# Designed miniproteins, single chains, continued (5): the designs that were tried, part 42

Each design is a single chain, and the fold is of that chain. pLDDT is the mean over its residues in the fold that is shown.

## One batch from the design tools (miniprotein)

Design m17435
Fold by ESMFold2-Fast:
Parts: C-alpha cells; sequence; structure tokens
Structure m17435 (fold): chain A 72 residues (1-72)
C-alpha cells in the first residue's frame, strides 16, 4: 500500500495514483492539512486532516485530492 506523510509546514501534495490504487495520507504531529476534494465537474469540497490523523483514499477517474500542510 502507498503511504504519503505530510511532515513539513508548507508541503503540498496532489493525488497522482492510478485508478483503483489506495493511498494512505498521514499528517505529522504539530501540523494540520487542508485542501479540497473534487469529483469530475462537481464543485471542490473543503477537506481537512488534524495532527496525527490519517485517511485512506482510493483513486478513481475524475477524482482529485490536493492538500497543503501548515503549522496552525
Amino acid sequence: ATVVTLDAAGQTWTLTAAPGETVRISVAAGLTAAGTVQLGDAAPVPFTLEAGESFDVTAAPGFSLSLTASAA
């Protein structure tokens, strides 16, 4: 399984996995991550992860997820 760790303030990450692949996103202690989730032509939806949280996402055609880590 692919694991991505956001471990630095200002780090940006965009989902680039092949459709059907599952990626685990984790946020290091002392950071938060915020960004958007979008499916196809739908409006982007805000998405946030708190320090120490993790989230599993399965890539799909037209699915986009972008996150920026910050020390908030």
Scores: mean pLDDT 77

Design m17436
Fold by ESMFold2-Fast:
Structure m17436 (fold): chain A 120 residues (1-120)
Amino acid sequence: SEKVEKFIKELVKEAYYDAKNIPELSKRVVEVLKTGEFKPELGPGIYELMVFVGNSKRKITEEELKKAIDEGKKDSPVILQLYVLLLAYVTDPSLEERVKSLMDEKIFEIAKKYIEELKK
């Protein structure tokens, strides 16, 4: 879906920007994905994102992502989970297999394509 691809492209740009400009958030997300442990809250909303990433076993499907985009729910759990996973992957590419395991292959392939374009 062109809508899904465009949305993933914009979300990748946001994650890439945040990884460079908010490195403390990126480091914490990477630590949670590597260890399964999260540190105390640093501010509003961070604790909820860290708990969601650390405890989530739910794989993001292309269908649920498309539904969230179509409904305009920018703060939906599926969009927030995708953002955090992309932020982790951009920050530490060694997390590729972990990140890939938590989303549909098509979503991961689109995200990887745009991350590689931003590195050029």
Scores: mean pLDDT 75

Design m17437
Fold by ESMFold2-Fast:
Structure m17437 (fold): chain A 77 residues (1-77)
Amino acid sequence: SEMLRERLLAQLRRLLARYLPPAEAARLLAHAEQALASYSITQLIGRILALIGLELDMETLSPEEARAALRRFVLSL
């Protein structure tokens, strides 16, 4: 669903803006947009759930660990 893809991208944009410099955030968002274009609804739901889990974990991580975890998440798309 385009709506699910757009929701995931909006959430990623918010997190990337919070944790990373603008230039890096823009590059990772572009990667996510390209990768997610081929995702099925089931795959999108799985990634949304994984992102919710990541956001919860990031509250307990150091800023450096949070940035590294976010980078790994996006690059794994």
Scores: mean pLDDT 87

Design m17438
Fold by ESMFold2-Fast:
Structure m17438 (fold): chain A 94 residues (1-94)
Amino acid sequence: SEEEQKRKQQTQELLEQAEKNLKLTKEYTDKAIEAVKKGDKGEAGKYLSLAGDKAGEAINNAIKAKQLDPSVTEKTDQIIKEAEELVKKGEDAV
């Protein structure tokens, strides 16, 4: 149906946004850890904040995708888990 095609398109868009925000979460977490290794507490705090923001966006996009199309549950649950683990890794390193 048209409603099914519309839901699939919206789900795809949300998954793409979730993956993009997950990638940014990882990049900012890695930068925060590198800043800690260099003794730059200011940069570490800045990148942790950015990682947290992007993780929140990734989780929200994944939850919305899962609500629209339960067939993507495994993929969305992996995104949520990885985002949460990346934030914790960054926080534990600072």
Scores: mean pLDDT 90

Design m17439
Fold by ESMFold2-Fast:
Structure m17439 (fold): chain A 62 residues (1-62)
Amino acid sequence: GSGAALGRRVAELIAEGLSPEEAGRRAGLDHGVSPRSGAGAGRLVAEGGFTPEQAGALAVRS
């Protein structure tokens, strides 16, 4: 899967004013990944320890 694309979409939605949790859930649905993986990406992006691309890739692997 394109975890990097998921992470970028999460970051875009957060920039548009969505919470990390809502952004992750929505991006996950759009990218055909589970809501759990999307929410994981949102949390990792919000923590700021990873780039959006890295956060999305890590969330998809879990």
Scores: mean pLDDT 78

Design m17440
Fold by ESMFold2-Fast:
Structure m17440 (fold): chain A 84 residues (1-84)
Amino acid sequence: GAPARTVTLHLPDGSSVTLDLSDVDLSASATDVGAQMVDRLRANYSGRARDQAIAMIDALVAAHPDADGADFVARMRQASAARQ
């Protein structure tokens, strides 16, 4: 069976957000995937947790502009895990 295509971001304040990536095109660029993830965060989350997760996504896109979507998601998982 296929596992759920989800990503959990562990934020610096100890909160977390979970994104369902089943509708996100991971073959796109890191910029495009980042934008799709921001749209999901805006739809499903609010306040400080949303703003922190968006800031993490923006920082990773800026640090890795040549990454593809799949590599970007992997880097995001690693960056989140390193804080928690």
Scores: mean pLDDT 75

Design m17441
Fold by ESMFold2-Fast:
Structure m17441 (fold): chain A 96 residues (1-96)
Amino acid sequence: SPYDIFLKLAGEEEEKDPESLRAIVLRTIAEALKGHPDGTVTRDELLARVKQFRPDVTEEEVDAILAELEKEGYIKVERLPDGKTYKITPGEKALK
């Protein structure tokens, strides 16, 4: 599965820092997208999943990690017109 690469990337981040927010976000993306075959997830669902591991995390911190992962080529994020839903796909670097 293309989303299984995010679990691998999460594991690599966890080896460097077991409490990595990047690892948590990558894992939650992989798990959320397994339930959504079109690759869409709501901002609220993604935030809620991250908060299960980091109760104090803010939406701004999650958005910052998503922007960082997109800049690094690990993910592609499309904001849908409703302003509440993201379409997340594996980036070029994740497919290597």
Scores: mean pLDDT 77

Design m17442
Fold by ESMFold2-Fast:
Formats: sequence, C-alpha cells, structure tokens
Structure m17442 (fold): chain A 74 residues (1-74)
Amino acid sequence: SEAEREKEALKLLEEAERLAKELDLSDPFVQLAIELGDREIPGRGARQALLSVAKAKLLGILEEVEKALREHLA
C-alpha cells in the first residue's frame, strides 16, 4: 500500500537525518566515501544498500534545499 510505503519512507528519512547529523557532508573524505559507496555494485550487501538509500534521500533533500535557496536569492 502507498500508506505503508510512506511510513517506511519516513523511517528512512529519520535514519537519514540521524546519519546526516553524524556525517559532516562538507568533509571531503565523507563525500568521497559516499561517492565510492555509490560506485559500488548496488544491492550487494545490506550496508551498501542502506547507505545508497540514505545517500539518495539525503541528496534529494539537499537538492531541494539548494533549489529553494537559489530561487530565494535569484
């Protein structure tokens, strides 16, 4: 169900927010680690899958924030 998927997405969002709070995304080594994780074979290994999902969610939020900021500044 869409509602069930939404609840699962919210759980992932909370996990992503917790991860983001621990990760300094401005740190070049952290960014490199995320980039390398993305270049790994997707769906192989639970940790890599979780990291990919968390990264994708984080990137989506970041992109949305950047867009809003650019629109406000423009």
Scores: mean pLDDT 58

Design m17443
Fold by ESMFold2-Fast:
Structure m17443 (fold): chain A 66 residues (1-66)
Amino acid sequence: SDRVQQVQRLRDLAIQYAQQNNSDLALDYIRQANLVLGVTPSDDLLTQTVNALMTDSDLLSLVQRL
C-alpha cells in the first residue's frame, strides 16, 4: 500500500513537471518511481519519455504504466 501511494505521488509529480517543460525534475521523479517499483530503464529511455510527454499529452498513458 505505501509503495503504491509513493509511486503514484512520484508519477504525478513527474507528469506535472514534464508538462511544465521542467525535464530535469520530471526525470528525477520518474527515476525515483522506477526505483520504488524495482525497474531500471536506461537514462536515454527516460529522457525520450519526458521529451515525448512535453510535446504530446497522449503519451501520459505510457508513463502511467511505469
Scores: mean pLDDT 67

Design m17444
Fold by ESMFold2-Fast:
Structure m17444 (fold): chain A 85 residues (1-85)
Amino acid sequence: MEEEAIEALKEDPSFTDEQIEKFKERLASMPERERKAVLLAVLAPYYGKRKEIDKLKEMADEAGLPEKERDILVSIAEASYKVAQ
């Protein structure tokens, strides 16, 4: 999850190396539950652009996120796919 999220940020031209390093520092200070939610929020537009929303759903379910939070991530993925194209 963390490795995949960092890869997603590196592929996004909107993020600089400095911003990615700050993101890693923030992750290190977060509680496990909050860290998983933030990582999935980063992955939501990434998998949305790739039309891999089912993979995002599986990862959210494995992370134990509430259904409402999972639904928000799916909505972000769907919106990101439409807006990014």
Scores: mean pLDDT 76

Design m17445
Fold by ESMFold2-Fast:
Structure m17445 (fold): chain A 77 residues (1-77)
Amino acid sequence: MPSAREQLEGLLKTAEDNNLKVVYIPFSVYDQAVRDEGREYLDEMFKRLSELGAKAVISRSGLEAPTQESRDKLTYE
C-alpha cells in the first residue's frame, strides 16, 4: 500500500508535471502524514508546492482529490 509520504510526493510530482494551481490533499492523508513523518516534513512539502506556484488545500470531505484537474478549464473540457 502506498505510504502517506508516497501519496504526498505523487501529488507534488503531478502538480509540477501538469502545472496545477491548486492541489487538494484529503485530510486523512494529511493526518496520516503528520503521524508518520511529522510536521517538519509537511512544512517542507507545502514550501515545495508554493515554490512551484501551486497552493495546497486540505479537504475535509474525504473524497478523492481531483489531481488530474487542469489549471485551465479548456484542458478539463
Scores: mean pLDDT 67

Design m17446
Fold by ESMFold2-Fast:
Structure m17446 (fold): chain A 89 residues (1-89)
Amino acid sequence: MEADIEEAMVLMFIGIARLLLKLGKPDEAVEALERALRLTRESTELSPEQRRALLERILELAEEVLEVSSDPERAQRVVDAARAELAAV
């Protein structure tokens, strides 16, 4: 139950980030992805399979944001962090 709730919360932030990216707000999308990444990283309830799937989604969207971001350093930090976490799973 807790794992499913945490997965839903991460997916919510990923969804918010995608919507913000579509609205031309890549810097706000980065903030939403940072929240998704932090929640995934700090979660003790997510299975390795859930964690991997969420990290892959975060990475894919972070790479999309990086292409259009006015703060590429911040977006790159999310990409690098997601790749590092994915390598550790």
Scores: mean pLDDT 84

Design m17447
Fold by ESMFold2-Fast:
Structure m17447 (fold): chain A 91 residues (1-91)
Amino acid sequence: MEKTIETVKNAVDLLLERLPELIARAKDPETVKYLQQALDFAEKAKKALEEGNIKEAVKYTLQALDYLGQAIEASKDPEVVEELRRLLAER
């Protein structure tokens, strides 16, 4: 359980740190939309972790990662795609 909490926390922290920068750099409105949804779910996951709700934290983290994947598919910018793929690979 502790290992799962640490993995979720690390993924959420990374998303919260990197997604605002990627949203600012993304040119495609569809990519921005998916990145904003990923950020929203990452913030919900962080709140769930703070509340000790591990089940909801895992659920929201998976939703954030799903939207991150959709942003990769929607993106027309190769540099943004590369950074998004690195985010998925790191955690």
Scores: mean pLDDT 79

Design m17448
Fold by ESMFold2-Fast:
Structure m17448 (fold): chain A 93 residues (1-93)
Amino acid sequence: AMDEEIERAVKLGKEVVALMLIQALKDGAPDEYIRRLAKELGLTDEEIEAILNAPSPEARRDLAMEYLIRKGFAVVEVFARLMGREDVLERAR
């Protein structure tokens, strides 16, 4: 089920996978699901461990958004702007 869901999202585009990761982190999804989504997005093992070691679901989400913006995921940058998260945009520079 998890693998099938990720495969469907990948077919729709990696930007969809990026939004799925942000939502999964906000919802407190299991670490294994987070790892699978993050690997599809090209996050390194070090970046993934940094996200999973963040102190809250919100901190995990914010760190993932920073990494994804740095990798050029335009949808994540747009989402951060729409949510008024200029602090995340500044840290991604």
Scores: mean pLDDT 83

Design m17449
Fold by ESMFold2-Fast:
Structure m17449 (fold): chain A 74 residues (1-74)
Amino acid sequence: VTLRVEELDPDTAALVLESPRVGATAVVRVEGLADTELVGRLEPGPDGRGVLRFEMSTDAARALLAAGARGEVL
């Protein structure tokens, strides 16, 4: 499972979770911050891998990475 930030513009970023498991449910979590849990399904990406994208402010995406956000496939 790969978790990365893709900056779309100076104010907007996507937090991107990638896995070979298309159609699986995945979650992004920060340890100790239950209110920051992001859940969704891995949709088919252009390369045939599962992709889940969460669009948010660039500041929010950077804060999640700085806090040690991790992705997990359920």
Scores: mean pLDDT 79

Design m17450
Fold by ESMFold2-Fast:
Structure m17450 (fold): chain A 62 residues (1-62)
Amino acid sequence: DDARVAALRAQLGALGREGVAWQGRNGTRDIPDDLAQQIGALLKQIRDWAYAQHDRVQEELR
């Protein structure tokens, strides 16, 4: 679903910008655990979507 991909890309871009802004304000400190968890959760959603898309394509080609 193109809408799902667009939404995931938008979320990834927003989190990336927030991380850069946070680092600019806080120097060499590690990013907050909450932000790290959000990034991890989004990457898992992207991976799960990619697997579902692969399975759908295989089913359609059956």
Scores: mean pLDDT 67

Design m17451
Fold by ESMFold2-Fast:
Structure m17451 (fold): chain A 85 residues (1-85)
Amino acid sequence: MSEATSLAVAARIQLVAAEVARWLGDEKTADEAWQSALGSAKRAVEVATPEEAVEILESFIRDAKRLGAPQEVIDELEKLREEAK
């Protein structure tokens, strides 16, 4: 497992944690988990090849939108994807 893959997995775990926290009404924990997911995604793209970075970010954007992430988180991920292209 590459460092990029490990960070991508960590970000996915944080996305699930954010969904659970938001479903429970714990908005602060959800926001912290969303920020952790965003941080892990940023680190993953820093160590990934450009091709890997685009795939990772497109996958995260898709998952974040499906899980109802805050628009600010989606906007940051889309910005990272544009920078990775």
Scores: mean pLDDT 77

Design m17452
Fold by ESMFold2-Fast:
Structure m17452 (fold): chain A 85 residues (1-85)
Amino acid sequence: NPEVVDALVAWLEETYGISPELAETLRDVLLSLDEEQQIRLAANVAVGLEGSKILGPGEWEKGRKLYEENFEPLREEFRERVERL
């Protein structure tokens, strides 16, 4: 569903300021996936971008905890937003 893909990419651009090049790459990948996989990938990217603001080099354990705490809430948020499209 191109509408879901466009919405997910736009939300990542608006919230995290991803580059147009990354946005196009993500769009191409997302279009090859089903809706649940699209939401999951977008949530994974969002967690990585959140981590990039607070994690320093070698903070792998802190990164894992950040992922465990934030992945499911972000995935659910994106699913709810997709359901409202």
Scores: mean pLDDT 78

Design m17453
Fold by ESMFold2-Fast:
Order: structure tokens, then sequence, then C-alpha cells
Structure m17453 (fold): chain A 70 residues (1-70)
């Protein structure tokens, strides 16, 4: 539901920020996860925004964990 997508987007943003992603990158992953409810689309968006593969993987995992809980 919408609450699970919002929580997943926030978790992805936090994980991306912790992994050193830029503000544009962690904002982009949050927006994509909230809109799509898809952790893999979020991870791809983060890579397209110039973040590292490690940041994308961590953000995707965090988003998926929250989607699975909701």
Amino acid sequence: GAAAKAAAGEAAREAALAAGASEDAYQTVMDVVIKTGDATHGGVALLLAGASVEAAAKAGRAAQEMLDKG
C-alpha cells in the first residue's frame, strides 16, 4: 500500500545517504521507490543519478525489506 511505499522510499534514501550518495541521487531513489513500489527500479535510478553500485545495492535492499514488511 501507499504507507509501505513511503516507508520503503525513506529507507532507500537513508541507506543511499549512509553509503555516500549525493543529495540528487538519494532524493531520486526515494521518489522512484515511492512512485513505483519497486526496489530494483529505485536501485537503477540511483545508478543513473551517478551513485556507486554499493550505494544502489544497499538502497535496494533497504527498500525491499520495508516493502516485504508492509
Scores: mean pLDDT 84

Design m17454
Fold by ESMFold2-Fast:
Structure m17454 (fold): chain A 81 residues (1-81)
Amino acid sequence: SATLALIKALVALGLALLAAGRALLEKYPDDKEKVLKGIALVLTGIGLIEEAVILGEIAEKKEGDKEAAELGRKIREEALK
């Protein structure tokens, strides 16, 4: 479905930005500009993962697409916990 494809795209981008941000923070903790960029990437990545979760829950309620909702919840749990 278009919703499932969008959820997968948001998750993939969110995880990539989260990983890139974490890498900047770990490698350059004393570089103020790189720290700010790293924080921005982490926050953007988290936001995209949360949007994927919301879209999955909407898909479950409207279409009964439990797979979309479960995918979003699992990825949020693994990425943020």
Scores: mean pLDDT 80

Design m17455
Fold by ESMFold2-Fast:
Structure m17455 (fold): chain A 105 residues (1-105)
Amino acid sequence: NEFIISLLERFIERLRRLRAEARARGHDRVAERLEEAIRRLERALERAKRGDIEGVVREMEEAVRLLDEAARLARAEGDDALARELEILAGLLRIVIGVLKVVEF
């Protein structure tokens, strides 16, 4: 599905920018969690290209877990703005996962 592929590519690009910002601000632990989340979404992208929607959902659910951890770490390090942006992205990803679980693609 072209829509899922395009959506995953946009999430990956956004997370790459946030990883670079986290590193620039000295939030190395946040950047490490974002790097793991990016790898999960890259695997989801490969699954989507093969039509493996169940595999996409599993990789995206793990990416959400990693984004929640990254947001918690950002907040603990005093970067509430970064934490909020990560929480919004995790929320958007949860909405997409919910749609994929209900709709046959």
Scores: mean pLDDT 89

Design m17456
Fold by ESMFold2-Fast:
Structure m17456 (fold): chain A 80 residues (1-80)
Amino acid sequence: KKEIIENLKKARELVADHPEIVFDIEVLIDVLKETENPNLEQLIAALRELLKQVRENLSGEVGEKAIALLEKAIELLESM
């Protein structure tokens, strides 16, 4: 859980110039922090949609790093 939140925070910093993506990441962080038993299927689906948006809107090294962090967050959620 803590590692998932940390990866999402790092991704948020990399995409700071894209406020819509930042907002979506912040919502996911809040759900993970405030919800004792979150709906993991919905969180994974939301992260996969966010990953798709990042792939479509960001390019280059920053985009690649953000994608890797989001993919790691999905991997960690799937292992919960």
Scores: mean pLDDT 79

Design m17457
Fold by ESMFold2-Fast:
Structure m17457 (fold): chain A 97 residues (1-97)
Amino acid sequence: LRERIEELVAEGEELMRKGSELLAEAEKALKAGDYEKAAELAREARRLFEEAVRKLEEALRLAEEVSPEEARELLHRLIAAKLNLIGAEFMEALAKK
């Protein structure tokens, strides 16, 4: 169980890292007036954050059975992932206007 939680957290964190890099590139493209590239990068980042949210939600569910402290820490990570997802959705919407 703990090994599965660690695996899901590691996968979620890697997806968060990749998504954040794509969001940063999307912001650069948006500032440069490349709206098409910004939309594509933001859409890819959104997909990665959606995957990260799913993995962290599974990890949180499992952690609640093992450790309340670990579950609390994972809840904070999940909130961060959901906020990044909202940010990617907003950037994609801005690039389409």
Scores: mean pLDDT 85

Design m17458
Fold by ESMFold2-Fast:
Parts: structure tokens; C-alpha cells; sequence
Structure m17458 (fold): chain A 74 residues (1-74)
């Protein structure tokens, strides 16, 4: 799966689960920054997931985890 496909799936999953738009943009910014810094897709998703956990946002963390599972299955 390409970086662009993962980014789209991540947005769609968060939107489907009712994550606020402001939080979606924050997660996307974190994911993009990690990728620009040379991190793999899996590492970038892990960084975003850890950010959500630190903020106590279980819904956003779950959306990221489900995206990670889908990426690994494909």
C-alpha cells in the first residue's frame, strides 16, 4: 500500500469513527511529518498512535490501530 493510500485510509477511518476534524488534521500532520523525516509508514502510524495515547484519546488511538492492521493485512 502506498503512502497516499494509507493517508486516505487513515482519514476515512477517523471520519467513520467520529473523530473531530481538528484532531484528524493534527494526526495527519504528525503522520506526514514522520514520513518527511524518513520514517516508514509503520513507524509514522506508530508515532501518531503514541501521540493519541498520550492525549488520552482512545477513539483516535483505535482508529489509527485499525488503519495499521489493515495496512499490515494488505
Amino acid sequence: MSYEEVLEKLRERMEEMGVPEEVIEEVVAIFKKAHEEGKSIDEALTIAYEWALKNGDGLTARAILETMSEVKAE
Scores: mean pLDDT 82

Design m17459
Fold by ESMFold2-Fast:
Structure m17459 (fold): chain A 100 residues (1-100)
Amino acid sequence: MPSIGELVKKLNEIFEKIKDELVKKYTLPEMPENATIHEVVVLIGKEIELDEEVSKLSPIEQLKLLHERVIEALKANEVPKELLEEMEKYSKLIIELLES
């Protein structure tokens, strides 16, 4: 599985090539150059995880699933433990803020 940086790069490449279709299909805003990791994870999830079962989940539950998928991708790509722990910490913090 790709790293988070590779997912961001690949998403930007795909978005640039098919952005009109993606915007129409997922009602996505144009990808900003200064997009936060949170915004990128949401966009990746809408692209990758938008199937019939996932679409029935609440936005918060969808976001949780996306963060879990990103963390699994990071683990599979042998990223430094420090970066993985930092990403898990930020992911958990974002989820806690959304549940508040």
Scores: mean pLDDT 49

Design m17460
Fold by ESMFold2-Fast:
Structure m17460 (fold): chain A 68 residues (1-68)
Amino acid sequence: SLQLSSEQQALINENTDLLGKVSKENVARAVGLTLRGIGSAVDGSLTGDYEAGLAGMRESNEELKKLV
């Protein structure tokens, strides 16, 4: 079961807001970046490297900001 920290919830909320601001032409790329961020969070949780998971989520959101 997925247990979200306040920091993870904030990053997910930021990602959702950014996805709403991307142009239609960039939606596929934006979704791909989101899935990469989710993958990092899951990998961090499974390996016990939660900080690396959070870093991957932040990196995904920073790349997503470049598409807005």
Scores: mean pLDDT 82

Design m17461
Fold by ESMFold2-Fast:
Structure m17461 (fold): chain A 87 residues (1-87)
Amino acid sequence: MSGIKIAMALIYISVGKLLFSKGKYEEAVESYERAVRLLEEVADDPEALALRAEAYRNAAEALKKLGKEEEAEKYRERAEEDAARAA
């Protein structure tokens, strides 16, 4: 079960990156948030935490492009927390 959620999260992160590259920042955020939600449902292990940090960091950059600076900062902080826990 956890492995399927990690695989799906990887797909959503990849889709989010593609959408970001196309300038579709709102849809990129949605894709990254889906990845985060899936990863929140798995055990706190280094792989899941590292992927969640990546999703939060990428979502923060997309939110910054949308002018949502407060939301972007919140997601950046969550990315740093998850990255620290993954180490």
Scores: mean pLDDT 85

Design m17462
Fold by ESMFold2-Fast:
Structure m17462 (fold): chain A 95 residues (1-95)
Amino acid sequence: SELDKLYEELKELILEARKNNDTEKERILVMLGTIVQSLKENTEEALEKALLAAEELKSLTPNKELVEKLIEAIKNKDFEEALKLVKELIEEIKK
């Protein structure tokens, strides 16, 4: 599944960030991983957890507008848009 592929990519990026001792990047990637897993579970409790992770992510990144769009997509249960925004955030983190 697309969610499973994205989560596997995030796990690899987290391990790379840890190897490079990039604590800030690791924390951001862990929050994105939490969001992806929560979207996969698709329960009210998991979606609330995704929202909390996204709010934390907003404090960690310069791309606050992109994270705000992600928060709105999660609130609206627009999982296609949420996945697109997570992919965009991953690409920004790779820079």
Scores: mean pLDDT 84

Design m17463
Fold by ESMFold2-Fast:
Structure m17463 (fold): chain A 70 residues (1-70)
Amino acid sequence: SEEERRLALEERIGVLEIKAAVTIHLSDDPEEQAKARELLDKIEEVRRWFNETGDIDAAEKELDEIEKEL
């Protein structure tokens, strides 16, 4: 259902935010930290955009791309 997809998407956003934050704070590689900060910004944009539009399909596509980079 769309409700289940929405809840799963909200969970994915939270998990990715935590994963990016862990990399930013614990990685000893400055390039990896910089990439994680860029991805965190993208995750926050997806969250804001999803909250405004409710477009599950577009949000899922963006999260899939972000997950490939983390």
Scores: mean pLDDT 85

Design m17464
Fold by ESMFold2-Fast:
Structure m17464 (fold): chain A 69 residues (1-69)
Amino acid sequence: MKTFTGARPPGWTPEQLRQMALANTPGGELVSLEVTPEETVITIRDAATNSILTVTATAEEVTVTQQPA
């Protein structure tokens, strides 16, 4: 499992986060998108690497976790 945490870019919406995650995963399939007042969770299946990417965004941070599928 690989995990990266970085600062959330100011003003980014859940839709912009979804678009950027998919743009960085060519051929990736959106599995789920959950939006709450506290966090956005985006799950993408990457068939090319046979892995699942989970992007969790709070108000201040974005965490990307990659796990084997």
Scores: mean pLDDT 75

Design m17465
Fold by ESMFold2-Fast:
Structure m17465 (fold): chain A 83 residues (1-83)
Amino acid sequence: SLEEMEKKAYEAGYNGDVGELLKLIESSPSPEDKIKVAQAARKGALEGIEENPKDPKIQTENLTVYGVATGAIARAQRELAAR
């Protein structure tokens, strides 16, 4: 379900898991679902950064997930605009 994908995306974002995020985005059937999944991952990534301010690995990996998710949102928004 979309709710399960959003939960997994949040967890992938929180844990800095870009590979899992990419799998979830590719598995999302519509641009609307891709946006929701990527937004959940961005939220997770930010919360992981905020909760782990002294962990340089989490700071770097979660920022990478945030960037990937932001790019995915922009691409999906362009697909919607082209309809």
Scores: mean pLDDT 87

Design m17466
Fold by ESMFold2-Fast:
Structure m17466 (fold): chain A 93 residues (1-93)
Amino acid sequence: SVLERLKEALKIVEKNGLKLSEETKKRIAELLGVPLEKLGNESGFISKEDFIEVTSKLTGLSKEEIEKYLKENNLPDILTLLQALRALIDLLE
């Protein structure tokens, strides 16, 4: 399931810390079925726009529902991959 793949990706990120190697990022991208470039910008952060796009594709939720979740949970406009994966898991549970 998507939820199980997200949980596996979260465990990989938690074990490897915030500074992920390109090989680890590629494994996460393949596991989730998302493009590598959507897993972080040059500084390793995910924009709100990229998070909404990826989340919508993985969960089937509308962009409006995802934006509401981000606002209600006080999440910043720029997310770490760890924060993004936790938010995705919460949205599916």
Scores: mean pLDDT 77

Design m17467
Fold by ESMFold2-Fast:
Structure m17467 (fold): chain A 66 residues (1-66)
Amino acid sequence: DTKSPEYLKCVRSVRVIVQAYYKDQGKSVSKEMEAFSQKVAEELCGKLSEVELDKEIVKQAKKEFG
């Protein structure tokens, strides 16, 4: 359920991880980063375990930008 508190918490966690990755790469927060974060959240939230979520988010960010 995309409106559940758990889903929304996951979406926020994805955004934090994506933002941290962008800052690590020397990039600013942008509309493109926010759009990418939302796309990744829609693909991963509710489908992966919490342990796997961080690794898959970073992997997808690297795939998008490298």
Scores: mean pLDDT 73

Design m17468
Fold by ESMFold2-Fast:
Structure m17468 (fold): chain A 71 residues (1-71)
Amino acid sequence: MEELERRIEEAVAEVKPLAEAGADVADVLIKALDRVSELEELARLKELAENNLPREERAKRLEEIDEEFEK
């Protein structure tokens, strides 16, 4: 209980000045997380293509992944 309370107090102390500085900081973090999520998904699909497909089909799959990345 005490350790959890202390971590919450420390987190509140860290976030308090950021929240007071502006709500736009949350928007930047959301965009960063969204980008990381997309990159992780694309990396996973790329790895599956490289490991499970012959060279010819792998090239086609990578092209499809690149198109999805552009969207």
Scores: mean pLDDT 62

Design m17469
Fold by ESMFold2-Fast:
Structure m17469 (fold): chain A 62 residues (1-62)
Amino acid sequence: SDSRRQALIDRLAGVPGVDRELAERLVDAFGERVPAASPGQLSRVPGVDLERALAILRGLGR
């Protein structure tokens, strides 16, 4: 649903170093499974390298 997608984008954009465009790419790729993805899987998203993938997971409490 659009509202669920927007809520998840908003949550991810709240992570330090993640802007709205990157949050949108992550949600398009993994949906609600972003916190369950490995750093390697996250780095397959355009704009995400391994360092940024680790920062995203840290920001989500992983």
Scores: mean pLDDT 78

